# Ledger of designs, part 101: designed miniproteins, single chains, continued (2)

Each design is a single chain, and the fold is of that chain. pLDDT is the mean over its residues in the fold that is shown.

## One batch from the design tools (miniprotein)

Design m7503
Fold by ESMFold2-Fast:
Structure m7503 (fold): chain A 115 residues (1-115)
Amino acid sequence: SNEEKLKEIREAREKVLETFERARQAIDSGAPKEEIIELVREALKIVEDLVEKYFPDNKFAKKKLEQVRKAADELIEAVENGAPRDEILAKLREFEQKADDLLLEMELYVSLEIS
């Protein structure tokens, strides 16, 4: 149902935001690169799985997902290359912004179908 879909989107958004906070803490504490990259990949997978499950034929959602993937890839590259902490945090904020924008748009779309 659209109500169950909305609940799952909201729960996914909460989990993604929690994963971003964990990634920020890992970056701030100087955690191993592998730990930071795993958290980024975990957040990306949540967004990808949600789009594939609920919006598999939505060209707009897929285009937004490409932007989320690019932001995640740029963040992973910065981490792998040992970029300065401020640059890594800026890339994390960009990834967060792109992911949250897509998830909020998906939530709004489903909410309008329920109304």
Scores: mean pLDDT 87

Design m7504
Fold by ESMFold2-Fast:
Structure m7504 (fold): chain A 80 residues (1-80)
Amino acid sequence: SVMSQALLKEAISLLTSDPLADSTDLAIALEYQEFLKTGSLDLVQAGETSKKLAPVLEDLVAGRLSAVDSVAEARKLVQA
């Protein structure tokens, strides 16, 4: 939906426009960009990051998480 795409784009912007963004933030942004383009994650070939982010992406596109909250949750999951 338009709302789901807007939330994904906002989350990508938050991850890529942060002056303190590291390689982990950029890796999360790439997974969000791939989901925006394809509507899916390739979990068969997905690394640990993609698998951890699947629930966060599902909640974001369903409108259960804001873009800001999804970025915060994604960072926590990737650190674990």
Scores: mean pLDDT 74

Design m7505
Fold by ESMFold2-Fast:
Parts: C-alpha cells; sequence; structure tokens
Structure m7505 (fold): chain A 75 residues (1-75)
C-alpha cells in the first residue's frame, strides 16, 4: 500500500515534468504491487498530483529516489 502510493507519487512528479512515458512506467509498477481498479488508480493519481505540487524540489527528489528503490526491488 505505502510502496504503491510512493510509486504513484513518483508518476505524478514525472507527469509534472512532462515525462508521460516515465509516469506510465511507475503507474504500471504500482499495479504489480497493489491491484487497483481504474477508478481507484485515477483517484490516487489525482490526489498524488495535488500533493506533489505542494512539495519542494528536495522533497520531490527524495520521493523519486525512494520510488526508484521500490521499482528496482519489484523487477
Amino acid sequence: SEEARTLILAAAIYEMEGDKEKAQEFLQTALKIEPLSPAELARMFAAAKEQAKTWSEDERREVLKRAEEIAEKVK
């Protein structure tokens, strides 16, 4: 749950940076950890995008680092 949420937050950050492909990769990785319905995923992603807007650059960088560590373990 928390791991899937971190990956969805990373996807939101990448979408904000214009990297839609990277955002989709992280969303797909989140689905490997936690089976979410399309509606649940959409709600979590919308919430993540709003949360990411409130973060500093350092906070966003830390979330991305943690998300990459989680994604590497899931491979």
Scores: mean pLDDT 84

Design m7506
Fold by ESMFold2-Fast:
Structure m7506 (fold): chain A 100 residues (1-100)
Amino acid sequence: SQKEIDAFLEAYRLLGEAVARIYRLLKEGKKPSDEEIKKMAEEIVKRLREAFPDLSDEELVAIVKKAGEYLLRDLEMRGYPKEVIELAKKLIDYAIEALK
């Protein structure tokens, strides 16, 4: 559906922005904590629920999983550092957990 496509694109955008922030921190010699990544994930989930109130949490889980898969693939294909990819995976896992 159009709403699912729009939600996928928004999830990809929000996850991508959070990963860009994580990468900037790593380049500054700062590693974000698990708690900081969890807070980023919870903010993404909040924004998705507010933007797509007609979508169930189960539907949002499927969308976040798919957006996360595409983002991780794109990061790997572009040669992003392994640590960025590992933290991106953690961000996605926390976002999925916040929707359960």
Scores: mean pLDDT 91

Design m7507
Fold by ESMFold2-Fast:
Structure m7507 (fold): chain A 68 residues (1-68)
Amino acid sequence: AGPPIPVLSATLLAVDSAEALSPNLLRIDATLRLPNGEVLRGTLYASSSDAPAAPRAGDVVSGILVPE
């Protein structure tokens, strides 16, 4: 896995899994498109304010991405 990177307003292209680690933190294994058009795959750690509780393709999320 690559180093953790902050991502802002990324669009989910595919969601492999999503898990609530706490009431305030989600772990999402996903393929994401960044605002600059870059596509990344990895594990996103997002606060509950920055992602829907049941994230799916088409949703916009922010958090810390650990690339695969």
Scores: mean pLDDT 84

Design m7508
Fold by ESMFold2-Fast:
Parts: sequence; C-alpha cells; structure tokens
Structure m7508 (fold): chain A 79 residues (1-79)
Amino acid sequence: SPLEEFEKLIEELANDPSATLEEIVERLKKAVEGQSLDEVFEMFEKAAEIAQANPDAEMGRKLAEAALEVYKEKLAEYK
C-alpha cells in the first residue's frame, strides 16, 4: 500500500545520516504525489511517530521538519 511504501521510505531516510533536509523534502514530495489530502495527513502522522522514536535527535528533527514542510505545501494546494 502507499502507506507501507511511505513508512519504508521514512525508515530508509532515518538510517541515512548524510541525507539533507532538502533531499528528505524532495523524496517525501515524490512519495505523496497523487495522494489525497486525507491520505497525506495519515502518512505524515506516521512520519511524526517514526521521527519521535528515532534515537538520533538530529535526524528525527530533520524528518519532522521535512514532513511538516511537505504537508504545508500540500495543504496550500487545496484552496
């Protein structure tokens, strides 16, 4: 499912300490492409849970910031 694929992407990004905020944003934007706003919201709730559980506080922060940025951009598309 798209949610399972998204979760795997977040897990992969969480294990890549070299990933920049900008790269994470780009990957997440591509992953949520074509999804409804409700589905995107569910995906980002999951991303927030994974980010908060991350033992690397810097990576957790980057994931949370990237997820929030992508969600804000998606929300702005729905006028």
Scores: mean pLDDT 77

Design m7509
Fold by ESMFold2-Fast:
Structure m7509 (fold): chain A 68 residues (1-68)
Amino acid sequence: STMDEIVEEAVKVFEELLKKGVPVEEALQEAMRKIMELARKHKLSREEVNEVVERFYQEASKLYKEYK
């Protein structure tokens, strides 16, 4: 689904930035920016955006602990 693709893209952006040594807080901001960009492009509802953000944070939480 479109939401699944947006979550996957955001996680990919976040992981690539962490691998490059970008601070976690900045990597999060960039991933969230990507979510908002894609949500606007695909005309997601507020509820769909909230679902994408929640799913992104579930995936990103696994990566946070490796870099803190």
Scores: mean pLDDT 83

Design m7510
Fold by ESMFold2-Fast:
Structure m7510 (fold): chain A 92 residues (1-92)
Amino acid sequence: SEMEELEAEARRLAGQLLISLKLKEIPRPDVLKGLVRLAREFSRLARESTDPEVVRRAQRMVETLLDLLEQAAKQHPGNKEIEEALEEIRRL
């Protein structure tokens, strides 16, 4: 249930980011850092898991988090915390 726990945490943090996107507010730094950490964990599962379904779910989650952060970067051009988070996930 590691995948289920990570997906639940990702839904919570992505939900907070989505609210910030709708309100056009700068996302909280702790939310950005949490999403980067989760993207790294999903990337690890995509690389190490022997379950094809876990690999697919992990890859989709990384893509979803990347898309949300790209939307945040577009709304807040020049925001250091957002650009740093986006760059870290793009390196995965």
Scores: mean pLDDT 89

Design m7511
Fold by ESMFold2-Fast:
Structure m7511 (fold): chain A 80 residues (1-80)
Amino acid sequence: SELEKLLKELKELVEDENASFDEIKEKVSEIAEYAEKNFSKEVYNKLMELMKKFYESLLNKDYESAKEYAEELIKLLKEA
């Protein structure tokens, strides 16, 4: 599925020490667009909360927390 491909690509970016945070941000944005169209409002709202924490971590240069929130996002959407 398109979602499984997007989640796999995000996981690979999060696990890649050489991946830029701009690439991770772009992939998270693609997943958010997919989720808005294909998921329930409840799942989408949980995703938006995790995305907010992800972007706040990036603004604070807390790259470790940003990766952890990206991993939680992957888990949420795999379990949805």
Scores: mean pLDDT 79

Design m7512
Fold by ESMFold2-Fast:
Structure m7512 (fold): chain A 68 residues (1-68)
Amino acid sequence: GSVEQTVQSTIQQAIEKIKNGEDVEKVVEDSYNDVVNKLISLGMSKDDAEGIGEGVRNYIRRRAEELK
């Protein structure tokens, strides 16, 4: 679905940016804002979108630690 595709695409782009040497916390924050805004544009509530965004943030941080 569009929600799953949005989340997956955002995570894939974030990991590629981190592998290319971009700052992890900047990528995490940019990815959170991007996914939350996209999910709201798809009709999701702010609270639900922010909850999913926090999950994406935590996932990206865990993956970044595996790349160190």
Scores: mean pLDDT 87

Design m7513
Fold by ESMFold2-Fast:
Structure m7513 (fold): chain A 104 residues (1-104)
Amino acid sequence: SATDARLAALRAEMDALLAQIQEMMANPEDYSVEEMKDALLRYLALEREMVEAGRDRIPAEEYERALAVIEESRARVEAAKTKEELFEVFQEFVRRMGEVSVAL
């Protein structure tokens, strides 16, 4: 379906970006705080697109919870001043999204 094709495309983009973020976290001295913020904000934007694209497959409560986690994480990334703060925000985001059942 068109929705399945869109979700698959978003997953591919997110997988590629996640690999870049993992590289930044493995070699933080090679990247600026601003470069890491840009990568994390782009990842959060793709996650929001994924949740929106799958909206009809997600219970309303889980949809609202996922959006809240994404928006809270976005605000924390924008406010972060150090690479360590960005690592903590991303780790918490991954943990919290694991608590939200998001359909493929």
Scores: mean pLDDT 85

Design m7514
Fold by ESMFold2-Fast:
Structure m7514 (fold): chain A 97 residues (1-97)
Amino acid sequence: MKEEKEKLIEEILEKTGKSAEEIIEALKLVDNEGSGKLSREELYAVLKRLGDGKLSDEEIEKLVEELLKVFDVDGDGKLDYKEFIEVLEELEKKKKA
């Protein structure tokens, strides 16, 4: 499970070309409710913005499905992006180790 989360985040970083900080800011900006969770539609919007035309709609949809599969811990169909941020920060620390 944890390795799958890390690998998926690495794919997003590589495919979007965005920094960890830019991804975190985009997630927070789209969370209009302040719930710490993103719906499928909100997650799609974030990835489309971060992809900046580099990702096709089909690629974005696949990433949304994989993210929800791995980070939907409550089974409510929403991504817990606080956990996503924690894994992302751990990956950044590993680059220095």
Scores: mean pLDDT 75

Design m7515
Fold by ESMFold2-Fast:
Structure m7515 (fold): chain A 66 residues (1-66)
Amino acid sequence: AVVLSEEEERELGRRFGLSVEQVRAARELYNALRPVLSDERLAEALGAEFGLSREQARALVEELAR
C-alpha cells in the first residue's frame, strides 16, 4: 500500500492541480484498485475521477507506484 507524507501530498497536489484531499483520495483509490486493475486501467479510473488528462493520469500512477 502507498503511504504519502504531508509534503509529498502537497507536492503531488501542486504538480497535478489537485487539492491535498484529492491526492489522498487518489492514493486510496490507487491502493484499492491496484490488485485488480492494470496501470492503464488505473490511469483511466483516476483520470475520470479527478479530471486529469491521460498523460497526467499516467504520470500520477507512475508517481504512486514509486
Scores: mean pLDDT 83

Design m7516
Fold by ESMFold2-Fast:
Structure m7516 (fold): chain A 84 residues (1-84)
Amino acid sequence: MEEKIKELKERAKTDPVGALRELAELYRQALAAGDWESAKAIIKAINELSKEYPEAGRATAPYITAQAILGMSDRLIAEGKLPA
């Protein structure tokens, strides 16, 4: 995960919107898997990139929020705490 975050931070120099969208998708996957260490690292990277590229951060914020909700929902369904 750390290598993938590094790769996406480098990619953000030319495509910050694409990098943030891909980080949002990885965040959903980490949340759905209950991988809290990866989820924490990813959200930290999203926050750092959103500060570095504010326009891209604003453009992707609704998508990031949606992916986070879906990931948490998938996790709660997997734990039997939310209906499928």
Scores: mean pLDDT 84

Design m7517
Fold by ESMFold2-Fast:
Structure m7517 (fold): chain A 80 residues (1-80)
Amino acid sequence: SKEDRVLARSIATFLVNMGFIEPEDIEPLVEAIIELAKEKGKKLSEMTHQEIIDLVVKALEKLGYSKKIIDDVRKFLSRF
């Protein structure tokens, strides 16, 4: 949905600002998050904080990010 895309882009932009991913990876990450949310049959806005973290981590894995970056992102997002 439009709302899910806005939320996904906000998350991707936040990860760029924190230095975890490159700016050119924003749209690929948004698309991966949207695809995974559709596979779950659940809107991002209806997900718990932990479900969103797990979805973002899975999206980063699909894009080929290293385990180190994925672990750093999971740890960082878990602080909120």
Scores: mean pLDDT 86

Design m7518
Fold by ESMFold2-Fast:
Structure m7518 (fold): chain A 80 residues (1-80)
Amino acid sequence: SMAEKKLQEAKDAVKAVVDRDVAVAEAQGDLETAALLRKAYKEAVEKVEKEFKEEDSVDELKQKITGLTLELLKKALAER
């Protein structure tokens, strides 16, 4: 469906950014932040997949996944 295609496009776009940031963190020896970022992205995607609507644009879905990933990462880092 068109809705599923929009969600997949948004997921792939945000994943490319997350994978880059993970690679940078791992190269710097910050394995904890790399692991937390991967976990935050996965949890953000799972939440957006349950709540997205056909009216949501690719850009809106990208913003939701990105915002939630950063929020979850920030919370995880604060709990260390």
Scores: mean pLDDT 87

Design m7519
Fold by ESMFold2-Fast:
Structure m7519 (fold): chain A 96 residues (1-96)
Amino acid sequence: SKKEEIVAAVTAAADAIKAEAAKAGRLGSEINTVADAMLQTVKSLSAEQAARFGARVARALAEMAEKDESAMPTEAAQAIVDTARALAARLEELAA
């Protein structure tokens, strides 16, 4: 189902983002909290609402990682940005 695809995509992306966020002190902790909240919220929403909400939060996660280049290793920040943007694009397709 679309709901199962959305939850699976968000779960995989959240796990990948959290692994990279673990490399970055306070900002990494904030990113981890937002990723966990995203996953919990998408599980509780309808498929369309979950996709739209998840896409918005994924974009916010990418912005958090991009905002302060000194807050985490460049490779970790880029991995979070790439994963979050890919998730947002996939969820926008699933919301259509």
Scores: mean pLDDT 84

Design m7520
Fold by ESMFold2-Fast:
Structure m7520 (fold): chain A 87 residues (1-87)
Amino acid sequence: VSSDIANKAVATALLAVAMSLHLPPEEAQALIDAVNEGIRALDNGDYDKAIEAFRKAAEIARASTSPYAPEVAAGLEDLIKAVEKEK
Protein backbone atom coordinates (compact mmCIF):
# COMPACT_ATOMS: atom_id res chain seq x y z
CA VAL A 1 0.00 0.00 0.00
CA SER A 2 1.35 3.42 -0.97
CA SER A 3 1.47 6.31 1.52
CA ASP A 4 -1.12 8.13 -0.63
CA ILE A 5 -3.59 5.21 -0.42
CA ALA A 6 -2.95 4.87 3.34
CA ASN A 7 -3.61 8.61 3.88
CA LYS A 8 -6.80 8.48 1.78
CA ALA A 9 -8.00 5.41 3.72
CA VAL A 10 -7.44 7.14 7.09
CA ALA A 11 -9.16 10.36 5.93
CA THR A 12 -12.13 8.41 4.53
CA ALA A 13 -12.40 6.30 7.71
CA LEU A 14 -12.51 9.48 9.83
CA LEU A 15 -15.28 10.92 7.61
CA ALA A 16 -17.19 7.62 7.87
CA VAL A 17 -16.93 7.78 11.68
CA ALA A 18 -18.27 11.37 11.62
CA MET A 19 -21.13 10.25 9.36
CA SER A 20 -21.90 7.27 11.64
CA LEU A 21 -22.75 9.71 14.47
CA HIS A 22 -25.78 10.82 12.36
CA LEU A 23 -27.00 7.31 11.43
CA PRO A 24 -29.19 4.72 13.19
CA PRO A 25 -26.93 2.27 15.12
CA GLU A 26 -27.37 -0.62 12.64
CA GLU A 27 -26.53 1.55 9.59
CA ALA A 28 -23.60 3.13 11.45
CA GLN A 29 -22.21 -0.33 12.27
CA ALA A 30 -22.65 -1.53 8.66
CA LEU A 31 -20.78 1.53 7.31
CA ILE A 32 -17.92 1.22 9.82
CA ASP A 33 -17.66 -2.56 9.27
CA ALA A 34 -17.44 -2.11 5.48
CA VAL A 35 -14.74 0.59 5.78
CA ASN A 36 -12.76 -1.51 8.29
CA GLU A 37 -13.06 -4.59 6.02
CA GLY A 38 -11.60 -2.53 3.14
CA ILE A 39 -8.71 -1.21 5.24
CA ARG A 40 -7.92 -4.72 6.54
CA ALA A 41 -7.93 -6.06 2.97
CA LEU A 42 -5.51 -3.27 1.94
CA ASP A 43 -3.17 -4.21 4.82
CA ASN A 44 -3.27 -7.84 3.57
CA GLY A 45 -2.57 -6.78 -0.06
CA ASP A 46 -5.99 -8.08 -1.16
CA TYR A 47 -6.90 -5.20 -3.46
CA ASP A 48 -9.96 -6.91 -5.01
CA LYS A 49 -11.43 -7.48 -1.53
CA ALA A 50 -10.62 -3.89 -0.55
CA ILE A 51 -12.39 -2.49 -3.65
CA GLU A 52 -15.46 -4.69 -2.97
CA ALA A 53 -15.64 -3.52 0.67
CA PHE A 54 -15.20 0.16 -0.22
CA ARG A 55 -17.91 -0.10 -2.91
CA LYS A 56 -20.25 -1.56 -0.29
CA ALA A 57 -19.39 1.34 2.05
CA ALA A 58 -20.01 3.86 -0.77
CA GLU A 59 -23.47 2.33 -1.41
CA ILE A 60 -24.34 2.66 2.29
CA ALA A 61 -23.13 6.29 2.24
CA ARG A 62 -25.10 7.19 -0.91
CA ALA A 63 -28.32 5.72 0.56
CA SER A 64 -27.94 7.95 3.65
CA THR A 65 -29.54 11.34 4.32
CA SER A 66 -26.50 12.33 6.44
CA PRO A 67 -24.89 15.72 5.62
CA TYR A 68 -21.56 13.82 5.40
CA ALA A 69 -22.88 11.32 2.81
CA PRO A 70 -21.64 13.12 -0.38
CA GLU A 71 -18.17 13.66 1.12
CA VAL A 72 -17.84 10.07 2.41
CA ALA A 73 -19.05 8.66 -0.94
CA ALA A 74 -16.59 10.87 -2.86
CA GLY A 75 -13.72 9.84 -0.56
CA LEU A 76 -14.55 6.16 -1.04
CA GLU A 77 -14.71 6.57 -4.85
CA ASP A 78 -11.30 8.31 -4.85
CA LEU A 79 -9.89 5.54 -2.65
CA ILE A 80 -11.32 2.83 -4.97
CA LYS A 81 -9.70 4.53 -8.01
CA ALA A 82 -6.34 4.76 -6.22
CA VAL A 83 -6.48 1.06 -5.23
CA GLU A 84 -7.46 0.04 -8.81
CA LYS A 85 -4.31 1.79 -10.11
CA GLU A 86 -2.17 -0.27 -7.67
CA LYS A 87 -3.62 -3.64 -8.88
Scores: mean pLDDT 80

Design m7521
Fold by ESMFold2-Fast:
Structure m7521 (fold): chain A 89 residues (1-89)
Amino acid sequence: DLLDKLLEQLLKELQEFKERIKPLSEVAKRFNEKMAEELAKYDSEEAVVRAANAVIEESSDDLQPYIRELLDVLLKEKEKARKAAQAAA
């Protein structure tokens, strides 16, 4: 059935898309985990830098440029939140 074949192809493409974005989701997860670990030991700014570097080092060379761009965005947002929290204290 042509319709069944088309549906199967669409499901395969959706699955492949999920696999492509999975590394980015795992990077964000890892960053939050490392952030929590480092924040317990160091001040917030140093913790953010250490967490980012750890995730980059754990990643393959092929992914590092994309991970660095993603982490730059995440670091800026986390840093703004940290500074806002400290300013409120």
Scores: mean pLDDT 65

Design m7522
Fold by ESMFold2-Fast:
Structure m7522 (fold): chain A 81 residues (1-81)
Amino acid sequence: VTDADAEREVKSAKEFAEAVKKKLEENPSLEELRVLLIATSIVLAGVEFVNSKRPSEELKEAVEELKEIRKELEKAIKEKE
């Protein structure tokens, strides 16, 4: 993992988190929420991997934000079931 890879991962994670938060405000369907949960889990795994190779405050913040988003998605799914 290079410094450029880590910077790209932080940027991608932040952009993804923002997109998911915006989508949650639009009252997405149960199917859309499930897709977002899968996507969030994949992105989170990638950020955690990069952070394990090159730890930084920004990567730790991205991991924490994605974990909170995952919890929000799980809650929204339960509310629609």
Scores: mean pLDDT 82

Design m7523
Fold by ESMFold2-Fast:
Structure m7523 (fold): chain A 110 residues (1-110)
Amino acid sequence: MLSIEEMIEMFRESLEAALREPDPVRAAVLLGAQFLALVTEMELQKLSDEEVRKWVEAFIQLIKEAIAAETDPEKAALLRELAIIILRNIAKRYPFIKEITDEAIAELEA
């Protein structure tokens, strides 16, 4: 089973790979697959509220940085849409995080 730090690093590596992927749709699909794997790992490990919060906060920071670094507007838009979908799904699984995810979604939609 992965540590929170290992899950954050795996997500960072997937973002770097997505930024290097020239096809915007393929980049979004690769990130989506990685998030499904990480969410599954979080559920299987029965993470505490504090561990889930730490991971979600790291995710929000990393995705904002990736979107800001992305020069392809189509890929940046798809990454933003994917991030919003993921944050909404995390909030359904972990309702305590909804305030943080709602704020992040509002910032991503601006």
Scores: mean pLDDT 80

Design m7524
Fold by ESMFold2-Fast:
Structure m7524 (fold): chain A 84 residues (1-84)
Amino acid sequence: MAAELAALAAAAREEGRARGRERGVPLEELEAEWRAYAEREEPRVRELAARVDAGDEAARAQARELAVEVARAAGELEAAREAE
């Protein structure tokens, strides 16, 4: 499933880049939003990673959803950095 997850993450990152270009949010503001999001989600990421390592299939599905959201946010940041 690693290849499928990588493909989904790549697609989400491109979607995030397109959204970033459309929104035109300042890089500093997006970086602050991303940092707050990452800090808020850190405990959940750790919990999901532990459950995935234990073979929890439901946790794997949740981890994929989180990876897609993270990739989308990363795409928005990349677009904002390129606009500098």
Scores: mean pLDDT 75

Design m7525
Fold by ESMFold2-Fast:
Structure m7525 (fold): chain A 76 residues (1-76)
Amino acid sequence: STERTNIVATITTKAGETYTFELKDQRELAALLRELGGEIAGMVLTYEHEVLGPATTEFEGLTAEAVDALAAALEA
C-alpha cells in the first residue's frame, strides 16, 4: 500500500543555510530534530491533512528547548 503521510521538512539553520528533508513519519522527524537540535532556527513542515488537503506549518525563532520538546512530543 502507498503511504499518504509523507512529511517534507524545510529547515533553516542558525548559520542561515536551508535544507529540505523527505520524511516517512513522525519518528523520522523526531530523529532529525534531535540530530540538529540547537542548530535549528526555523522549520516549515508540509504534509497531507485528511480534511484540509495539503497543509503547511511554519516555526520561527526556535530555541534548543523548543526543538527538544517538539521531538519528545513526536516520540510519544
Scores: mean pLDDT 77

Design m7526
Fold by ESMFold2-Fast:
Structure m7526 (fold): chain A 70 residues (1-70)
Amino acid sequence: SDLEEVKKLLEKLLEIYKKGVKDGKFTPEEVKEGKEILEKIYELYKNSSDKEAIMKLLEEFEKELLKIGE
C-alpha cells in the first residue's frame, strides 16, 4: 500500500521531468542533476523497503521540479 503510493509519486515525477526535458525547460546541468536524483531513488526503491528515505528523495525532486517550473 505505502510502497504503491511511492511508486505512483515516482511515476508522476518521472513524467513531469521527461516533459520538462522535452520542452527545453531544463539546462544541461539540471538534466544531469535530475537524472542523478532519479538514479538514487531507483537504487533505494530496488534495494530497500525504506519508504522514509525514498519519500524524502521524492520530496526533494518535486521541490526542484517546482522551482524550475516557476
Scores: mean pLDDT 74

Design m7527
Fold by ESMFold2-Fast:
Structure m7527 (fold): chain A 71 residues (1-71)
Amino acid sequence: MSERERAEKAIRETLQAVVDAYEAGLLSPAQTREILGLIKRAEEALKEGDVERAMELVEQARAALQAAVAA
């Protein structure tokens, strides 16, 4: 599996986790918009070929999701 394919998988898995948390009522609309904004930026970084930046943004999205769910 290429680094790009791993990044694409990480984006998909993180997006699904955000959807699941939102459907479970664990996220506010503001928290959901913030985390989805990070995921969108990660997708844009992948389109530019910046796999490292995409993974950094996915990690930020995951951290924000974990913090929101733990509160």
Scores: mean pLDDT 84

Design m7528
Fold by ESMFold2-Fast:
Structure m7528 (fold): chain A 65 residues (1-65)
Amino acid sequence: SEARRRRALEEIRRIAKEAGFKDVRFEGEKFYVYVEELTLKQIAALIRMMGIAFEVGGSLHLIKV
């Protein structure tokens, strides 16, 4: 549902902010996470964010800037 996807976006945004990602966007069923350079901490956060996106029927996409 729309509400469930919005909740997932909120959680992904929180995790991304804590891990130092540049931005997070949501379009259609895709979550986009923007990164300049990947750290080990950010890789761990990425795995958690992928799980959240998958649970709501979406996908997570990493965009290098």
Scores: mean pLDDT 82

Design m7529
Fold by ESMFold2-Fast:
Structure m7529 (fold): chain A 74 residues (1-74)
Amino acid sequence: LQARLARLEDALAVLRTQSPEAAAAYLREQLARETDPYLASVLEAVLQLVEDGAVEAAIQLVEREIAWLREQLA
């Protein structure tokens, strides 16, 4: 759970601070190395939104997943 949370928080920071092109490159690298099926699914959905130009929707998706994971830790 902590590993999932940390990975999504890192992705959220990249989405908020980097260009869409840099964010897409980051997400592709993370996906290539991701062995967790849940994280792979979330990162793939986020990458698709970024590539479609829907960066705010990608941010909202990651924020909602982080909130859900935090509930699982409580």
Scores: mean pLDDT 83

Design m7530
Fold by ESMFold2-Fast:
Structure m7530 (fold): chain A 55 residues (1-55)
Amino acid sequence: LQQQVQQAFQQYRDYVQQMLEKKRQGDEEGYQEYRKRRDEALDQLQRLSEQLSRS
């Protein structure tokens, strides 16, 4: 679980960086797609963190 939380956090950070990169390029569609993926990764991270708290 702890390893999965770390990996999910890393994925979340990657999506944030991609989102910002698309915004800098003026790619509105890409920005919105990565924002959605970022939000999904954040939700997954929160779920994993909650599972860890149950241990």
Scores: mean pLDDT 79

Design m7531
Fold by ESMFold2-Fast:
Structure m7531 (fold): chain A 69 residues (1-69)
Amino acid sequence: VRELAEKLIELVKQGKRDEALKILESLTPDQLEAVVKAAAELAGVEYRPEPHPVTPRSALSTIEALVKK
């Protein structure tokens, strides 16, 4: 999961949003939440669970925000 989060952060940094989204779309809801949590941890940010289920699109948006800060 952490390795996947690192790869997704790298893809987002490279502007490869479509590739990152395809990877996220292949994940289950539990895996999406785990990846977002791992990405937040890698960025040194406290993870706060969303009140709604994590979707591939919302996960991508969160990773993009983490990369930008």
Scores: mean pLDDT 73

Design m7532
Fold by ESMFold2-Fast:
Structure m7532 (fold): chain A 66 residues (1-66)
Amino acid sequence: MEQQLEDDIQIALGLIYLAIGNIEKKRGDVESAKEAYEKAIEVFSRSDSPEAQKLRKYAEEKLKEL
């Protein structure tokens, strides 16, 4: 259960950074959006869960769009 809890926390934290990146991108703050997406990628990379891997790839694609 500890590993699952850690994975859930990393996914939640990564989603928060991903949301910040999306908001900053819409505001036109490319630098802040880039920082937020990079933090999301880092956080998702801490988990080896399939869900975290999918979200990491999604964040990487969002970063490439900047």
Scores: mean pLDDT 82

Design m7533
Fold by ESMFold2-Fast:
Structure m7533 (fold): chain A 70 residues (1-70)
Amino acid sequence: SLEEKIKNAKSEEELLKILRDAPAETVGEVLRLAIEKGVDYEKLREVIENGDYPESVKKAALAALDYLEK
């Protein structure tokens, strides 16, 4: 499962890879779980901005990061 992959990730690099490889519909959940594990917001932004996601998914993910970075 996606949650199991994230739970078993041993490094920030593995979490960023899971986010990069995530299907569009799961990006929000992966992003939330990566934030909970303490992944750097700037690195998450870079993965989203450079990722091959639909524009709507990319905008939603970046807006969520901006909201949570309060």
Scores: mean pLDDT 77

Design m7534
Fold by ESMFold2-Fast:
Structure m7534 (fold): chain A 83 residues (1-83)
Amino acid sequence: MEEQVREAADRLTELLEDMIRNGRPGLSGSVTLTHEGETVTVTLSVDADGRPVLDFSGDWPSDLISEALGEALLRVEPLLTER
């Protein structure tokens, strides 16, 4: 579980960094995460106001994805203040 959350957070951090640096209205990106044969696809897009919108679908529990996303958001918070 902790390893799964960490790997998901790492992948989500990369996606969030790309969206923060290059994000514009209508842009979207996705990442597919796999752990022990279970997959989830996370899609991140930018709305008309520059706000990130998150959607996900797959086999992973929503609580696990929420935890990984929370970790990724904490990691990118400095980019929001510096960039």
Scores: mean pLDDT 72

Design m7535
Fold by ESMFold2-Fast:
Structure m7535 (fold): chain A 80 residues (1-80)
Amino acid sequence: QTIGELVRQALDSIRASDAPQDVKDEIIGLIYEGMAKLMSGDVKNRKIASDLFNRASDLADQSGDTVTSQILRQLSDMIS
């Protein structure tokens, strides 16, 4: 899978979840911030993006959304 496909799947998954809206907004915000870091092309920002996707994954898991958590973990691992 491509990075773009994993991002789309993560966004679709979190939007469809039963998590509270504020939790969804936080996870979505972290995903967009991570994408912005990746688009910069800086190697240092790639590591920051990985950390942001891991934080989003942890929040999804804590809210009971294991599907979104797993997609975000795959995304983090792909860019590490």
Scores: mean pLDDT 86

Design m7536
Fold by ESMFold2-Fast:
Structure m7536 (fold): chain A 74 residues (1-74)
Amino acid sequence: SIRRQAQEAARLYLEARRRGDRAVFEISEEDGKVVVRLVAERDGRRTVLLEFVLPDEESLTRFLQLVQEELRRG
């Protein structure tokens, strides 16, 4: 479920930031699909916390809206 993926992504993002890590969502297009990665950076080291594939740009827009809602609550 996109909603569950968004909730988990927001949780991991907030946890990374609470630890003092820089957290960023990286979006790429691969074979007509959208690949979403949540990346944490500390002391020049990059760690991928979450990676998943969405079927289209509409799903990406919905995911990002749901992530923003969760971040406003946290």
Scores: mean pLDDT 85

Design m7537
Fold by ESMFold2-Fast:
Structure m7537 (fold): chain A 75 residues (1-75)
Amino acid sequence: MEEERRRALEEAERRGQRSMKIVNEAIEKIKKGAKEEDIIDFLMREMGMSREAAEKALRSLKYNLGIIEDPSIAG
């Protein structure tokens, strides 16, 4: 029972670490000037996001990096 619980916690931690790694890789792609479409595809593939969710995530990341002032007025 304790070994099964430890494995479940390790899997949850690995999933969390994987999500953070994917976000960090997306940030690196943005900093390197990758195309928005490539970053959206990456987020959809790696995180299982819908296109709409990936587009919102990309805008949020750009805003946090200071590339855009407000995602709602980007253009």
Scores: mean pLDDT 71

